Designed miniproteins, single chains. Designs and how they scored, part 112

Each design is a single chain, and the fold is of that chain. pLDDT is the mean over its residues in the fold that is shown.

## One batch from the design tools (miniprotein)

Design m3890
Fold by ESMFold2-Fast:
Structure m3890 (fold): chain A 81 residues (1-81)
Amino acid sequence: DQKIVDQALELAEKLLKKSEEELKKIAEEALKMVQDLVASDQPPSDEEQIKLAAKIIVGNLLKLKEAQKKGLVNEKGQEFL
């Protein structure tokens, strides 16, 4: 659903304005949410999907920024930072 994707990206952009320490905590919470959803017999709500997707996006961008600091990101990767 495009609406869920758009809302997740908007939330991720807002979350990315937080400190690196805060972003690491958000990434850890995303893993916990995935584990909880996998253990659930019910499909996740739209709100839960949006929050989870946003936290996953933030976690991946944090990893990309860490790779950039180590000189491991190519030219194309730099465009996303």
Scores: mean pLDDT 66

Design m3891
Fold by ESMFold2-Fast:
Structure m3891 (fold): chain A 85 residues (1-85)
Amino acid sequence: EREERLKEIAKNGDFEAAVRLLAEETGDPLLPANYLYVYEGKPKEAIKLMRKILGLPEVEIKSNEDLLKETERIAEALRARRAQA
């Protein structure tokens, strides 16, 4: 049911609204970005949303190497956040 509602919002192109909706329901602001990465097959959009949620500056992903580096940086930021909790 949540997945169906997220797909409807994403279908309308409003990924920020989908992120906010799921974050409010689950209390996890990163879960919607992971959903877009895993289920919608939109890694660039997911990376951009995760960076925005973490307060990181926008970066243009031009290659698979860039995608891997940005994924690693997000993973490091998530580990640092969890280690402090």
Scores: mean pLDDT 61

Design m3892
Fold by ESMFold2-Fast:
Structure m3892 (fold): chain A 88 residues (1-88)
Amino acid sequence: SVARIEAIDAKYRERLTRLEEELSGEPDLEEAELRLARAIAEDPELAELLELVLEEARKALLSDNPEARERARRLIEAMGLTEEEVLA
């Protein structure tokens, strides 16, 4: 349903933004990415949303569409993940 998709997206973005803001004070980008990924992994609601998002991102990364791949990269970067982790 549209309402469910909307709720999932809103909840994911809210929690991700909160975690990202906490880590925005870290000048080391690599360290910030690792800390964000760990924080995401520890949140049970984000873990469920992450599973759904990772499946969609993996399909996009394996596509022949460069714009779809770039969009997927931005999405997984926002989640504190790397292409290697998503494709593993």
Scores: mean pLDDT 66

Design m3893
Fold by ESMFold2-Fast:
Structure m3893 (fold): chain A 61 residues (1-61)
Amino acid sequence: SASIETAREAAKQASGALAAAVLAGALIADGYSPEEALREAMKAGFSEEEARAGVEFALKL
């Protein structure tokens, strides 16, 4: 139903930033710059907002 699909989309958006942070952290550990990690996360299907939040979170570790 539309309400279930809306909840699923919201859950994906809510967890997307954490998934992007894991990917960004791995890329930075492999020697990628924060800018390159941002671009790679966006190529992987994360939104710019999710990718940016993920990179910022990874840099705080």
Scores: mean pLDDT 71

Design m3894
Fold by ESMFold2-Fast:
Structure m3894 (fold): chain A 100 residues (1-100)
Amino acid sequence: MAHLEALKEEAKKLINESDDLVKAIETVLEVVKKDPRASPIGIRAMELVLETVKEHPEISKETVIEMVELALEAAYEEDVVKQIGLLLRVLGIVIDIELK
């Protein structure tokens, strides 16, 4: 429904303007879940971002934005193989955080 770049910019704004990263990501996830064009893999990637931020409140806004952009790309990607690749990139960032 929303243009991908516009949704990315809205997400960046929410993350940068809100010190409650969990609420910002919950807001973006609700928008994506309500869009019938959003892929299940992209929704799962966004849920993974939300879980990671809840477990790691020290996470930088820059890292959160990177993960959210990848998850949004997965949500609106038509090619399932590319969707999986984007989800794996989000998972790679999560693993790097967990190992620190």
Scores: mean pLDDT 84

Design m3895
Fold by ESMFold2-Fast:
Structure m3895 (fold): chain A 90 residues (1-90)
Amino acid sequence: KEEEIQKLVERIRKLTHEAVAAMEAGDREKAIAALEEILRLARESGLVSEETLKRIEELIEELRKNEPTNELILKVIQTSNEAIRELLEA
């Protein structure tokens, strides 16, 4: 269903922007919540690879233990874009 995939992609993009903004503001709890929602949506889709899901889980755990860095922000953007690519290629 093309429309359902497009809505899911839009939702993940919005959550990625929210996570990045929260990380830039030092709001780890908000960033973690956004990434957890991305993980939930990606997993429930059944269209995102286990490797990409594991990378999202690892990013959530990094944020739980460490202050957000520019490197971590880039990893969040890259991993979210990979999830979006997998959704669009399905």
Scores: mean pLDDT 86

Design m3896
Fold by ESMFold2-Fast:
Structure m3896 (fold): chain A 70 residues (1-70)
Amino acid sequence: AMEKELLEKAEEVKKTVEDHKDDIAVLSEAARQGLEITTLAIKKNMSTEVIKKAMDATVLAYRAIQERLA
């Protein structure tokens, strides 16, 4: 159950980044949420799939912020 919930949250973070690429405040919050999910997944020793999905969403958010600041 928890792994599915974190996978869904990671997908929500990714969707937020995709829908709000020009809003640094929204992207910053998305990055924070992605990192929180990633940290929890690692601490709970969850599957590689959950951890990778959360990391990918987090990296996507920071990359979008970097592009807006360029």
Scores: mean pLDDT 84

Design m3897
Fold by ESMFold2-Fast:
Structure m3897 (fold): chain A 89 residues (1-89)
Amino acid sequence: SKIRDELEKAYKEGMEKIKQANKSSPKEAYKIAKDMAKKLEEKIAWAKKNRSKLDSDSIHALSGLEFAYRSAKGLAESFKQAIELEEKE
């Protein structure tokens, strides 16, 4: 399914960006994680808008994408807190 392939591609790209963020400085990591969370949220919204056209495999792929979104969002929040603590004099 084209929808499944798009969701799997977004998941792989999301996980690669999460790995990149973990190897970056806190400020750069926050930017990467925040931008990726936004992209994943938009792709999830697109898939949900077309929910009636999703087969079981596409729904399973969507669950993986939602996991990647939660991971990216959590990382962005963690790096934001780390930056705020470093700037608190």
Scores: mean pLDDT 79

Design m3898
Fold by ESMFold2-Fast:
Structure m3898 (fold): chain A 80 residues (1-80)
Amino acid sequence: SPELEELRRETEREMERANIPEEMRREVLKSLEAFEKDPLDEAVRDAFRQRLMELILRSSPEGQEVLSRLLSRLEDLVAS
């Protein structure tokens, strides 16, 4: 989806601005890539939420804001 691709690029920029470590950014992007391949699959969505929540718990406050916003935006896109 072009919308998911743009969201991914926006998220990459936001994570960089929030000074999220490169290794954590890579994990977020891998999770997004897996999600993008089948965003309507409930198991894929659940796996993505779980991985992202684990990363949020290990993030700085700024990183938590960025990753929580990403989760919210993706859930809104799937609900459409």
Scores: mean pLDDT 80

Design m3899
Fold by ESMFold2-Fast:
Structure m3899 (fold): chain A 96 residues (1-96)
Amino acid sequence: SRRKKRLERRKKLFEDIDKYEQEGNKEAVELVRQLAELELMIDTLEENRKLGLSKTVTNPATGKTYTEENLDEMRAQVDELRAKYEELKKKIESEK
């Protein structure tokens, strides 16, 4: 259930990226891309921990490495990015 919901949410984020790229909204593209990448890294790190695989993941955009000790920090960053995305959506709607 949780894995299926994560995949559906990630698919929607990529669809939103495509939409904003088509609209030329570079700010929205960057924000949603960062959110999608961070959520993917969290999922990978949690899965790798369960499988006894590498306990480190690297953000391909920044080169920054994360470990399971960073999971709480990364989740807080996801919450912050989601809040910024909700604010950005409201701004886009107000500009209609």
Scores: mean pLDDT 77

Design m3900
Fold by ESMFold2-Fast:
Parts: sequence; C-alpha cells; structure tokens
Structure m3900 (fold): chain A 75 residues (1-75)
Amino acid sequence: AEALRQQGDQAAMAAALALAEGDRERARVYAEKSVAHYRQAGDDVLAAEVAAIVARLLGDEEAARRWEETAQRLR
C-alpha cells in the first residue's frame, strides 16, 4: 500500500510540474497514473482530488467540481 501511495505522490507531483510548465498532455498522463495508484492504495481522497485535475485537463469543469466535492466530503 505505501509503495503504491508513494508512486501516486510522485505521479501527482510530476503532473503538477507539467501543468505549471503548460504541458497539458504530460500532466494528464501523470495525473491518470496517480489516480490509478491512489485507488489501488485505498486512498479515496487523493484519488478524487487527482481525478478532478484530470477532468479539468479534459475541459470537463462540472466533473472536476463534483470530484472536488467528493474529496471534501471524504476528508
């Protein structure tokens, strides 16, 4: 579980860095990997937070908002 969470953290950090650099395609790939790792680790809060980032990168603002609300409720 911890190794999967660490991989999720690394992927999320890579996604955030790519997004800051304007590389939306790289950010999406890393964010999707982060969601998969967090789900396997059982970290539903982090999975929902990163899923919101993926939704925004795809232009789905409503899905992003709903994922953010899910993460807030799970905290």
Scores: mean pLDDT 77

Design m3901
Fold by ESMFold2-Fast:
Structure m3901 (fold): chain A 107 residues (1-107)
Amino acid sequence: SKEELREQVRQVLLDMAEKMRGQSVAQRKAIMEEGMAQVAVLFAQAVATLSDEETVDFLRWTLGLLGFYIATVPVLQDPSVQEVILASMKKIVAGLPAAVQAALRAA
């Protein structure tokens, strides 16, 4: 369900934020790359299991959550870590099916 996918994204991001505490910038980048790889898997599951409109809602929710964490979690305010998040989300969006891309543009 979309609620299960949302909870899984939240748990991945919280786990990554916890693992980043006290780590170097290079280690935080590596941790975030691993976390964003897990988020990409969850987007593949969303595409396979949700409607196009529900997948767009899931994307918007995930972007909102990432924006909130970047604003509120100090370890995510590092520009190098933010670059990993933004690059990973750009790749996820670019890889979405044409129907999902069309639904996103229509809104």
Scores: mean pLDDT 82

Design m3902
Fold by ESMFold2-Fast:
Structure m3902 (fold): chain A 64 residues (1-64)
Amino acid sequence: MDAAELAGRGARLALEGREEEGLELMKKAQTIAGASDEDAERGLRLALEGRGEGAASMVLARGK
């Protein structure tokens, strides 16, 4: 569905260093799915975790 495509593009942009643009696409994806901005941020974190070996993304969030 379109929400999944937008979420995938958002994650890709964040990994390229365009985190603000990535978050905007994630918010649009969550709006289509009927979710909140908090869910968009959570989705972005999970996408980064999945591509960055889960634990590494969580370590970055709390500091190395």
Scores: mean pLDDT 60

Design m3903
Fold by ESMFold2-Fast:
Structure m3903 (fold): chain A 94 residues (1-94)
Amino acid sequence: MTVTQSPKSVTVPEGGTVTLTSTASGPSEVTHFQWLKENSDGSKELIGTTPASDPVLTLSNLKVEDTAVYYKRAVAADGSQVWGEGTTLTVYKK
């Protein structure tokens, strides 16, 4: 299984909205997706879980502090987990 995230990078002003999406491909059936924010120390924090039927995460009312790399992880019915490539989000102050 592979997970492709879109967009790969995006720059948005504070107060803006961004929609993160992905596709999962391969023989393994996806049960759900997990969205993780990468901290400056390289650790990943779980920020949301979406069902297999809903591949998108919408982040609204963005703050400069939301600037990070966001990863999607697919969890398959066989228990395998596959990471997406990441989306680099940059939120700038107006």
Scores: mean pLDDT 77

Design m3904
Fold by ESMFold2-Fast:
Structure m3904 (fold): chain A 81 residues (1-81)
Amino acid sequence: MIDPASVEKAREIVKWLEEEYKDKIAGIGGIRREGDSAVFTVTFKEGVDMEEIIKDLKKKFPEAEFRQVGPNTVEVRVPKE
């Protein structure tokens, strides 16, 4: 009933974040299903340029939605397809 491709894409984004921003990540939340979307949060360490990180994420994953929901926290939403 839920699209497994959205969850798989979210896992790929998590892996890329861990590889690219390994030293800048404080924590990554568990992937949750919200309707047809896969959703998770990423919390970065203090002193990180959040605007540049969000810009890079949008450039690398244009099919996903990135919203800053805290001073160092981004919500990542992967819609169906």
Scores: mean pLDDT 80

Design m3905
Fold by ESMFold2-Fast:
Structure m3905 (fold): chain A 79 residues (1-79)
Amino acid sequence: SIDEILEITKKILKERFDEETYEEFVAKLEELAAKSKSPEELLGQVAAYAAELLAAGVPRSTVQKFLAAVAEGMVAASE
């Protein structure tokens, strides 16, 4: 479920990022999840957000770490 993806992804993000970055990513992820009716829609929203981050000059390494956390959260929530 989307709620399980959020819970697991938040735990992963907290371990990988500083508190300020964690809070920004969590707030955005919760916003995107609220607009999504399925995990597939959430994945599409997350991909669009990643593109926005890259266009805004956020380092590719930071965006990759964020996407990896979301992917891991989605895989874990499917079990």
Scores: mean pLDDT 85

Design m3906
Fold by ESMFold2-Fast:
Structure m3906 (fold): chain A 57 residues (1-57)
Amino acid sequence: SSMQQEQIEKLQQQEKQVQEQFQKQMETLNPSDQEHIQYELQVLLDSIKKQIEKIKK
């Protein structure tokens, strides 16, 4: 349905926004803090991908 397509597009936009925000924050952090932030980003991205997969089914 068109509603599923719209939900997927919104989640893909959220994924892009989250990546951009974390990228900006990481630019001024030391390597240790960057690893922690990268872990948090991965958890968020995995959550979004899981939601997209559920909608696609």
Scores: mean pLDDT 82

Design m3907
Fold by ESMFold2-Fast:
Structure m3907 (fold): chain A 77 residues (1-77)
Amino acid sequence: SPAEQREADARELLEVLMEILDEKGIKDPGWRKLAEIAARSPYLALEIAKLEGLDVEEFQKWLDEAIARYEARRAAA
């Protein structure tokens, strides 16, 4: 089903988002919570990031990096 495919895609993207946080040594639970939201709803995650006073540009760069890495892995597999 489309919902099952969306959940699978979100899970894979979440793994990449978390991997980038681990590579940068970011263990803040707020960033990890934001990653879970971003994998399912990037727009909602962006609004939460704004509300919590995070840099929107940094959030977009992180998401773009994660998407690029996720797509590269899919192409290589």
Scores: mean pLDDT 79

Design m3908
Fold by ESMFold2-Fast:
Structure m3908 (fold): chain A 81 residues (1-81)
Amino acid sequence: AKELVRQIYEAILNGDTDKALELLEKLGELRPDLKELIEEAKKAIKEGDTIEMLRKLAEIAEKVGDKDTAEEALKIVEQLT
């Protein structure tokens, strides 16, 4: 789960939205408990809402125990707001 979340974050930073959506789908299969957050993140990606996308990714990262990715995503949100 942590490695997959990091890969999603890197795909987002590279502007690879198709890859990010594919990896979020795989994360949902591994973590059905995160399905609602994953669907919210997918919606933000499809709507082009970068701030909301990064906030949802940070929340997902915290839920899987990837604190480093969560902190990095939130720092980008802070820089953009």
Scores: mean pLDDT 82

Design m3909
Fold by ESMFold2-Fast:
Structure m3909 (fold): chain A 71 residues (1-71)
Amino acid sequence: MLTDEQVARIREIARRIGELIAQTDDPELKERLVKAAQRAAKAILDGNWDEADKIVQEAETEARRELARKA
């Protein structure tokens, strides 16, 4: 069973990545963001919270660079 803390962290990841997906028209970037969210959620399920945070931060940094490049 998922703990309340795991549910809260997965919801936070979904919100952050979903915000980036909403800001882009690039299908390749959207696919990479979805995969990053899936990897981060899996890290949370495995109890690897630091790895999940790292995955989200790297995805956000990459998305910001690609959004700036296409603007």
Scores: mean pLDDT 80

Design m3910
Fold by ESMFold2-Fast:
Structure m3910 (fold): chain A 91 residues (1-91)
Amino acid sequence: LLKKGEELFAQGRYKEAADLYKEFLLSGKGTPKEIVQAAYNLGLAYEKLGDYSGAFSAYIYLINVIGPLLRPEQELLDEAKEKRAELLKKI
């Protein structure tokens, strides 16, 4: 699922990519790295679709739920926090 979502994203198929990332996250499966990547990529896909509310929710989930539990790379958390701040201005 994760790799297929990445391929769809690369092809500009953002809605299909978002749906796969969301399905992956809802499955309760995956490694910590995969979960972090799926949540971040879900936010990016929603941004590309103009779904700023969806993107904001994905980044908040990464920062507030996944971050404390899985301790992803600080750079990725910082990027998600910047995305959260910018999206809040558009919602």
Scores: mean pLDDT 77

Design m3911
Fold by ESMFold2-Fast:
Structure m3911 (fold): chain A 96 residues (1-96)
Amino acid sequence: EKEKKIEEMLALLKKADPAAARALEIAKALAEEKFEEAVRLLVEAQEELKNYRYTEEEIREAVEERKKELQEKAKKELEELVKNFEEAKKEIEAAL
């Protein structure tokens, strides 16, 4: 199997609250086929990840090789993240 570097980075960003907003932006870029923007956002997000250091070229190659799979997964992740944010907002409003 090809390396799932981008998927692993997105999973780590989702776990590292407050990085959830960054994961949402990356998922949105991938879902909208803005792959150059997604590469830039992933390179920037890497500064928040202590255990991962990939070059921009490695991130770009991973995105290019798995463009279609990443887009399909990003669409699902975007839907899940939006739903989770809506649920969290509803819980906060109910607690007030």
Scores: mean pLDDT 65

Design m3912
Fold by ESMFold2-Fast:
Structure m3912 (fold): chain A 65 residues (1-65)
Amino acid sequence: SVKELVLRAVLNLTLKGKKEVSKQEIIDEAQKLGLPKSEATRVVDEAFAKLGKEKASLEELEKVL
């Protein structure tokens, strides 16, 4: 699903040593996994709106995706 690809993008960034990730970093990584920018942006914007912050951990994003 779109949400699973977004979570995979966050996991990939975490494995590269990023403890917190921004919307743009996730969108860019999700596009590398084949997700269209429009779909990545929609899902990531919804998740960050629920969190009310500019950066998030994998654990925080799992709760809202």
Scores: mean pLDDT 86

Design m3913
Fold by ESMFold2-Fast:
Structure m3913 (fold): chain A 75 residues (1-75)
Amino acid sequence: KVPPPVLRERFSPEELRRRLRDFLDAVLHHQRDTGEPVRVTLVVPRDAPPEHLELWRRLVRELRERGHDVELVIE
């Protein structure tokens, strides 16, 4: 399982894009290394702000569109 970027802090759009890009790059490298689709579970704290949940939801959608098996779980 590949850990997601930290989205709990105040962030700029540029910083978020960089963290998401690094995460996606790691996922793609893992897929190329194993030759199998990546399975990812993203765990979000129950007290996360709604705007952070929206960003996580977009990441999950993007990974699913790429054919990855992705699950979003709220603690």
Scores: mean pLDDT 64

Design m3914
Fold by ESMFold2-Fast:
Structure m3914 (fold): chain A 74 residues (1-74)
Amino acid sequence: KLQQVKELAEQFLKNPTAELYEQILDLLKEAIQTDKELAQQIVKIFNETLENSPDPEKVTKVLREVAEKLAEKA
């Protein structure tokens, strides 16, 4: 599971898309409900991966787009 998150995060850095970010969020959502420690590790891996992004502006745009979509549903 952690390796899967790392691979998705690296793929997201290469080509930031809402679909890839939503897949990472879905894995985190499942982990939050079943394994709190795993959820914290997923967040850590994702944050570390984002910090090494070669295009932080593109990443930020996708993150805002998904966050806005989630806020509208709440």
Scores: mean pLDDT 69

Design m3915
Fold by ESMFold2-Fast:
Structure m3915 (fold): chain A 61 residues (1-61)
Amino acid sequence: MSEEGIKKAEELIEKRYNDMKTEADRLAAEGKVDEAEKVRQEAETIYENGKKLLEKIRKEN
């Protein structure tokens, strides 16, 4: 994968993370605190795994 491709993937990971955190805040504001917590945990897991995956792809290419 090219450096440009990796950077684009990183930007998409960051955008998804921010979108999910915004959604979690919206759910919490609606009183859906359990759903908000689940979305926050999922966002953190996806972000962390995405960053690790990008590192692995960089090493394998």
Scores: mean pLDDT 81

Design m3916
Fold by ESMFold2-Fast:
Structure m3916 (fold): chain A 68 residues (1-68)
Amino acid sequence: SDEDIAKEILEEARKKIEAGPLSLQELQDIMREAVNRAFDAGLSLDQVGLLGQELGRIAQRHLEEQKK
């Protein structure tokens, strides 16, 4: 299902984000790749939007952890 595909893309991107310290550019590249994969998989604009929102939340959390 589209939900399962979105979840798989999210979890793969999350693991890449959480693998170690990242620059803002590297983080943006990971997020862009995930969004492109979602569009290539045929996810709707709304589904891609929800994926992007959750990725942004994960990215923000990772950046906060890097500051500690």
Scores: mean pLDDT 82

Design m3917
Fold by ESMFold2-Fast:
Structure m3917 (fold): chain A 64 residues (1-64)
Amino acid sequence: SSVAEVASLLQSPNQVDREVGIGVLSIMDALNMLTPELRNLLEEVLSKETNPALREDIQLLLST
């Protein structure tokens, strides 16, 4: 599923993969496609993310 693919990117040890995952979710948010399942995934990812810029981007998505 698309959710599994995005989850894989967001949980990647590679920062570029996580940036791509957040970018995909930003596009989905603009299209009103952020489901409760994707929001729950973002909250889980935020709890584990240590990069301050990526944390800020995730928080912005969750505030929409």
Scores: mean pLDDT 81

Design m3918
Fold by ESMFold2-Fast:
Structure m3918 (fold): chain A 60 residues (1-60)
Amino acid sequence: MADVETAADAGGAAGAIAAAQGADVESSRKMGYLAGYRVSGTEEGAEAGAREGEKAAQQV
């Protein structure tokens, strides 16, 4: 769904920014969760954002 895809993109961006600022993978996942929820208003979007935030933080 467009809302979940937008939430995933927002979460990935938030996680990447957090990681760039020295946050660990868990903190980056949490930032992705919050960003995904803010964009979608749904648990599904929040979870998609969290997954993409975690992935972004794990990329070297």
Scores: mean pLDDT 79

Design m3919
Fold by ESMFold2-Fast:
Structure m3919 (fold): chain A 63 residues (1-63)
Amino acid sequence: TEADDVARAVTKGMSQEDLDKVLEALKLKDPEKSKEEIKKTLESSGVDKKTAEQAAQTIVDAK
C-alpha cells in the first residue's frame, strides 16, 4: 500500500527503537492518538513537522 511506501521513506534513517515505537502506536484503538504518537516519534527522529504529519496520517489511514 502507499502507506507502506511512505513509512519506508520516512523511516529509512530511523533506529530500530523508533521503528518499534511507531509499530506500538499503530496498536492504539484511537486513530487520532495513534497519529499524534507516530508524528512525535518521526519528529524526534529528525523528520520535519510537515512530512511527519503527512506520513503519520497516511500510516494510520492504511487499508
Scores: mean pLDDT 72

Design m3920
Fold by ESMFold2-Fast:
Structure m3920 (fold): chain A 61 residues (1-61)
Amino acid sequence: MLSPQQRRLLDQWVAYLVREAKRHNLSLAEAEAGLRRFLDALGVSPAERDRALARFRELYA
């Protein structure tokens, strides 16, 4: 499980990744695939992964 500090950093990185994806005209699918790989590499729980993906989708819209 992520600490509150790690969770806050993850939320900031998700927002950053959304901004960069939009800046480089990446599709939602391409950007989301990149985020999924990042979350898998970090070893986050399924619950934290789902939360990060939901936030990413909302910010990407």
Scores: mean pLDDT 79

Design m3921
Fold by ESMFold2-Fast:
Structure m3921 (fold): chain A 61 residues (1-61)
Amino acid sequence: MSREELVEEYLALFREFARAQGFSDAEIAALAAEMRRWAETLSPAQLRGDIAGLRALLAAL
């Protein structure tokens, strides 16, 4: 999986989690833009860790 694919997977999971928490589509879009900038600074290993964390949070809902 490429770094770009990991960034997109992270952001997809982040959007799903934020929606589950009751954020509006406009709030999710703004937060996703900030999270994209941050995620692009991460290594592939860090992105995989954060993806696993978001999946665990979603599974707990």
Scores: mean pLDDT 82

Design m3922
Fold by ESMFold2-Fast:
Structure m3922 (fold): chain A 65 residues (1-65)
Amino acid sequence: SPAEEAKAKLEEIAKSLGAKGVKIRVEDDTIVVEMNVSVSKASALAIEAIGLGYEAGVSVKVIFK
């Protein structure tokens, strides 16, 4: 699905950023990103997630811990 493809791309981006406190999952047509990382990494990943969700036509939910 577009959401699963966006999840895979976002996981690669998280890995490239060295963001280890990140859990990405798909619920229906929503990408859920749970983060327990520095504010700078969380902000960067949230921006990427929103962009990928927009391109894929799916919703994005970001959760900060």
Scores: mean pLDDT 80

Design m3923
Fold by ESMFold2-Fast:
Structure m3923 (fold): chain A 76 residues (1-76)
Amino acid sequence: SRKEAVQALLDKARELYEKAVELGATPEELSRMRELVDEIERIAAKPNPTPEDVQRAVELVREMREIVERLEKRKA
């Protein structure tokens, strides 16, 4: 279901945030990551997320993955 899909995306977003902290993200990067998590949490709070809500959550998680990938490259 869309509700299950959004919950899985929120779980992934929280994992990515924790990884960014572990990788030593700057306060500015963590602030951005928190904004992205908060938006996904708002989508996940909806009882009936729309297809557009699911697409938005996917885009937000993608941005979070890109931030984490940059952090991993900086640490290598």
Scores: mean pLDDT 89

Design m3924
Fold by ESMFold2-Fast:
Order: structure tokens, then C-alpha cells, then sequence
Structure m3924 (fold): chain A 96 residues (1-96)
């Protein structure tokens, strides 16, 4: 079983719980189905990742771009690590 799939499913549940941007939710659902994001979706996700005041949504946007084969900006590497940590916390909470 893929631990990445479980992490993505946990992140999707958290996005839905928060009422996050539909673009992030739809993007994550596509990746869970093994589909690649379109150029239009990539552009919208980049905008969310740069300009979003919510740290979790910003980190999720950057993570989606990295998974789709886009490179994250060096200045946001800490955001990726924080997202990975948050995903792990959500997964652990689901196991309790």
C-alpha cells in the first residue's frame, strides 16, 4: 500500500474540513486518481500558493505543484516541510 496515497487522502479531508479553495480540493482529487493537472489548474494553484494568507492552503498548493512535476521555489521549502509535518499529524489523528 502507498503511504503517499494515505497522506493525500488525509490532506484532502483536512482541506474539506477547513472549507479550502475548490481548486486545491479538485487538484488533490485528480492526483489521487492518478491524473495530471492541466496548465490552467497549475496557473491557479501557483496563484494560491503565492498569495494565499492561509499557511496550510499555501503549503498544499506548493505540494500539488511539486507532485505534478513543477519545481517549488527555494523560498518556500520550509512551507513544504510544514505541510509534510501537518499531513503526518492528520494521519496519526485518524489512527486514534
Amino acid sequence: SSSLREDLEAALEELKRRGADKILIDGLEKLLRGEKLSEEEIEKIKEIGINNPDTFEQQTAIFLLELNGEEAKEEVEEALEALRKRRKEVVEERKK
Scores: mean pLDDT 67

Design m3925
Fold by ESMFold2-Fast:
Structure m3925 (fold): chain A 105 residues (1-105)
Amino acid sequence: ATYEAEADLVSDGEVASFEVTVDAKAGETVTAKATVTKLDNQPIDVVLELSIEGSIASVASKHLSAEEKEGELEATVKAPKDAKATAKVYVYGGRARVKLTITLS
């Protein structure tokens, strides 16, 4: 199954974030992908956290310079039990459209 959400994240000197939570079954591979498109030429830092039952299991981070318009981050974990999997994206220092996709396989 695939779950998808999109948001415009605006950081005005703090952090902007959004998250998607899905129910994963024991033995499923949870893959979270964040596709990031900058809304201006400000450099940004992006962090993708993948958590199982509120515990961070995988983290990806990426810096997008002023000249980089787009980036992708991916985090993957295998669910050890039936559990809530949460993918959360943070944007620091600027404005970006983020598309967050969770795939269960």
Scores: mean pLDDT 84

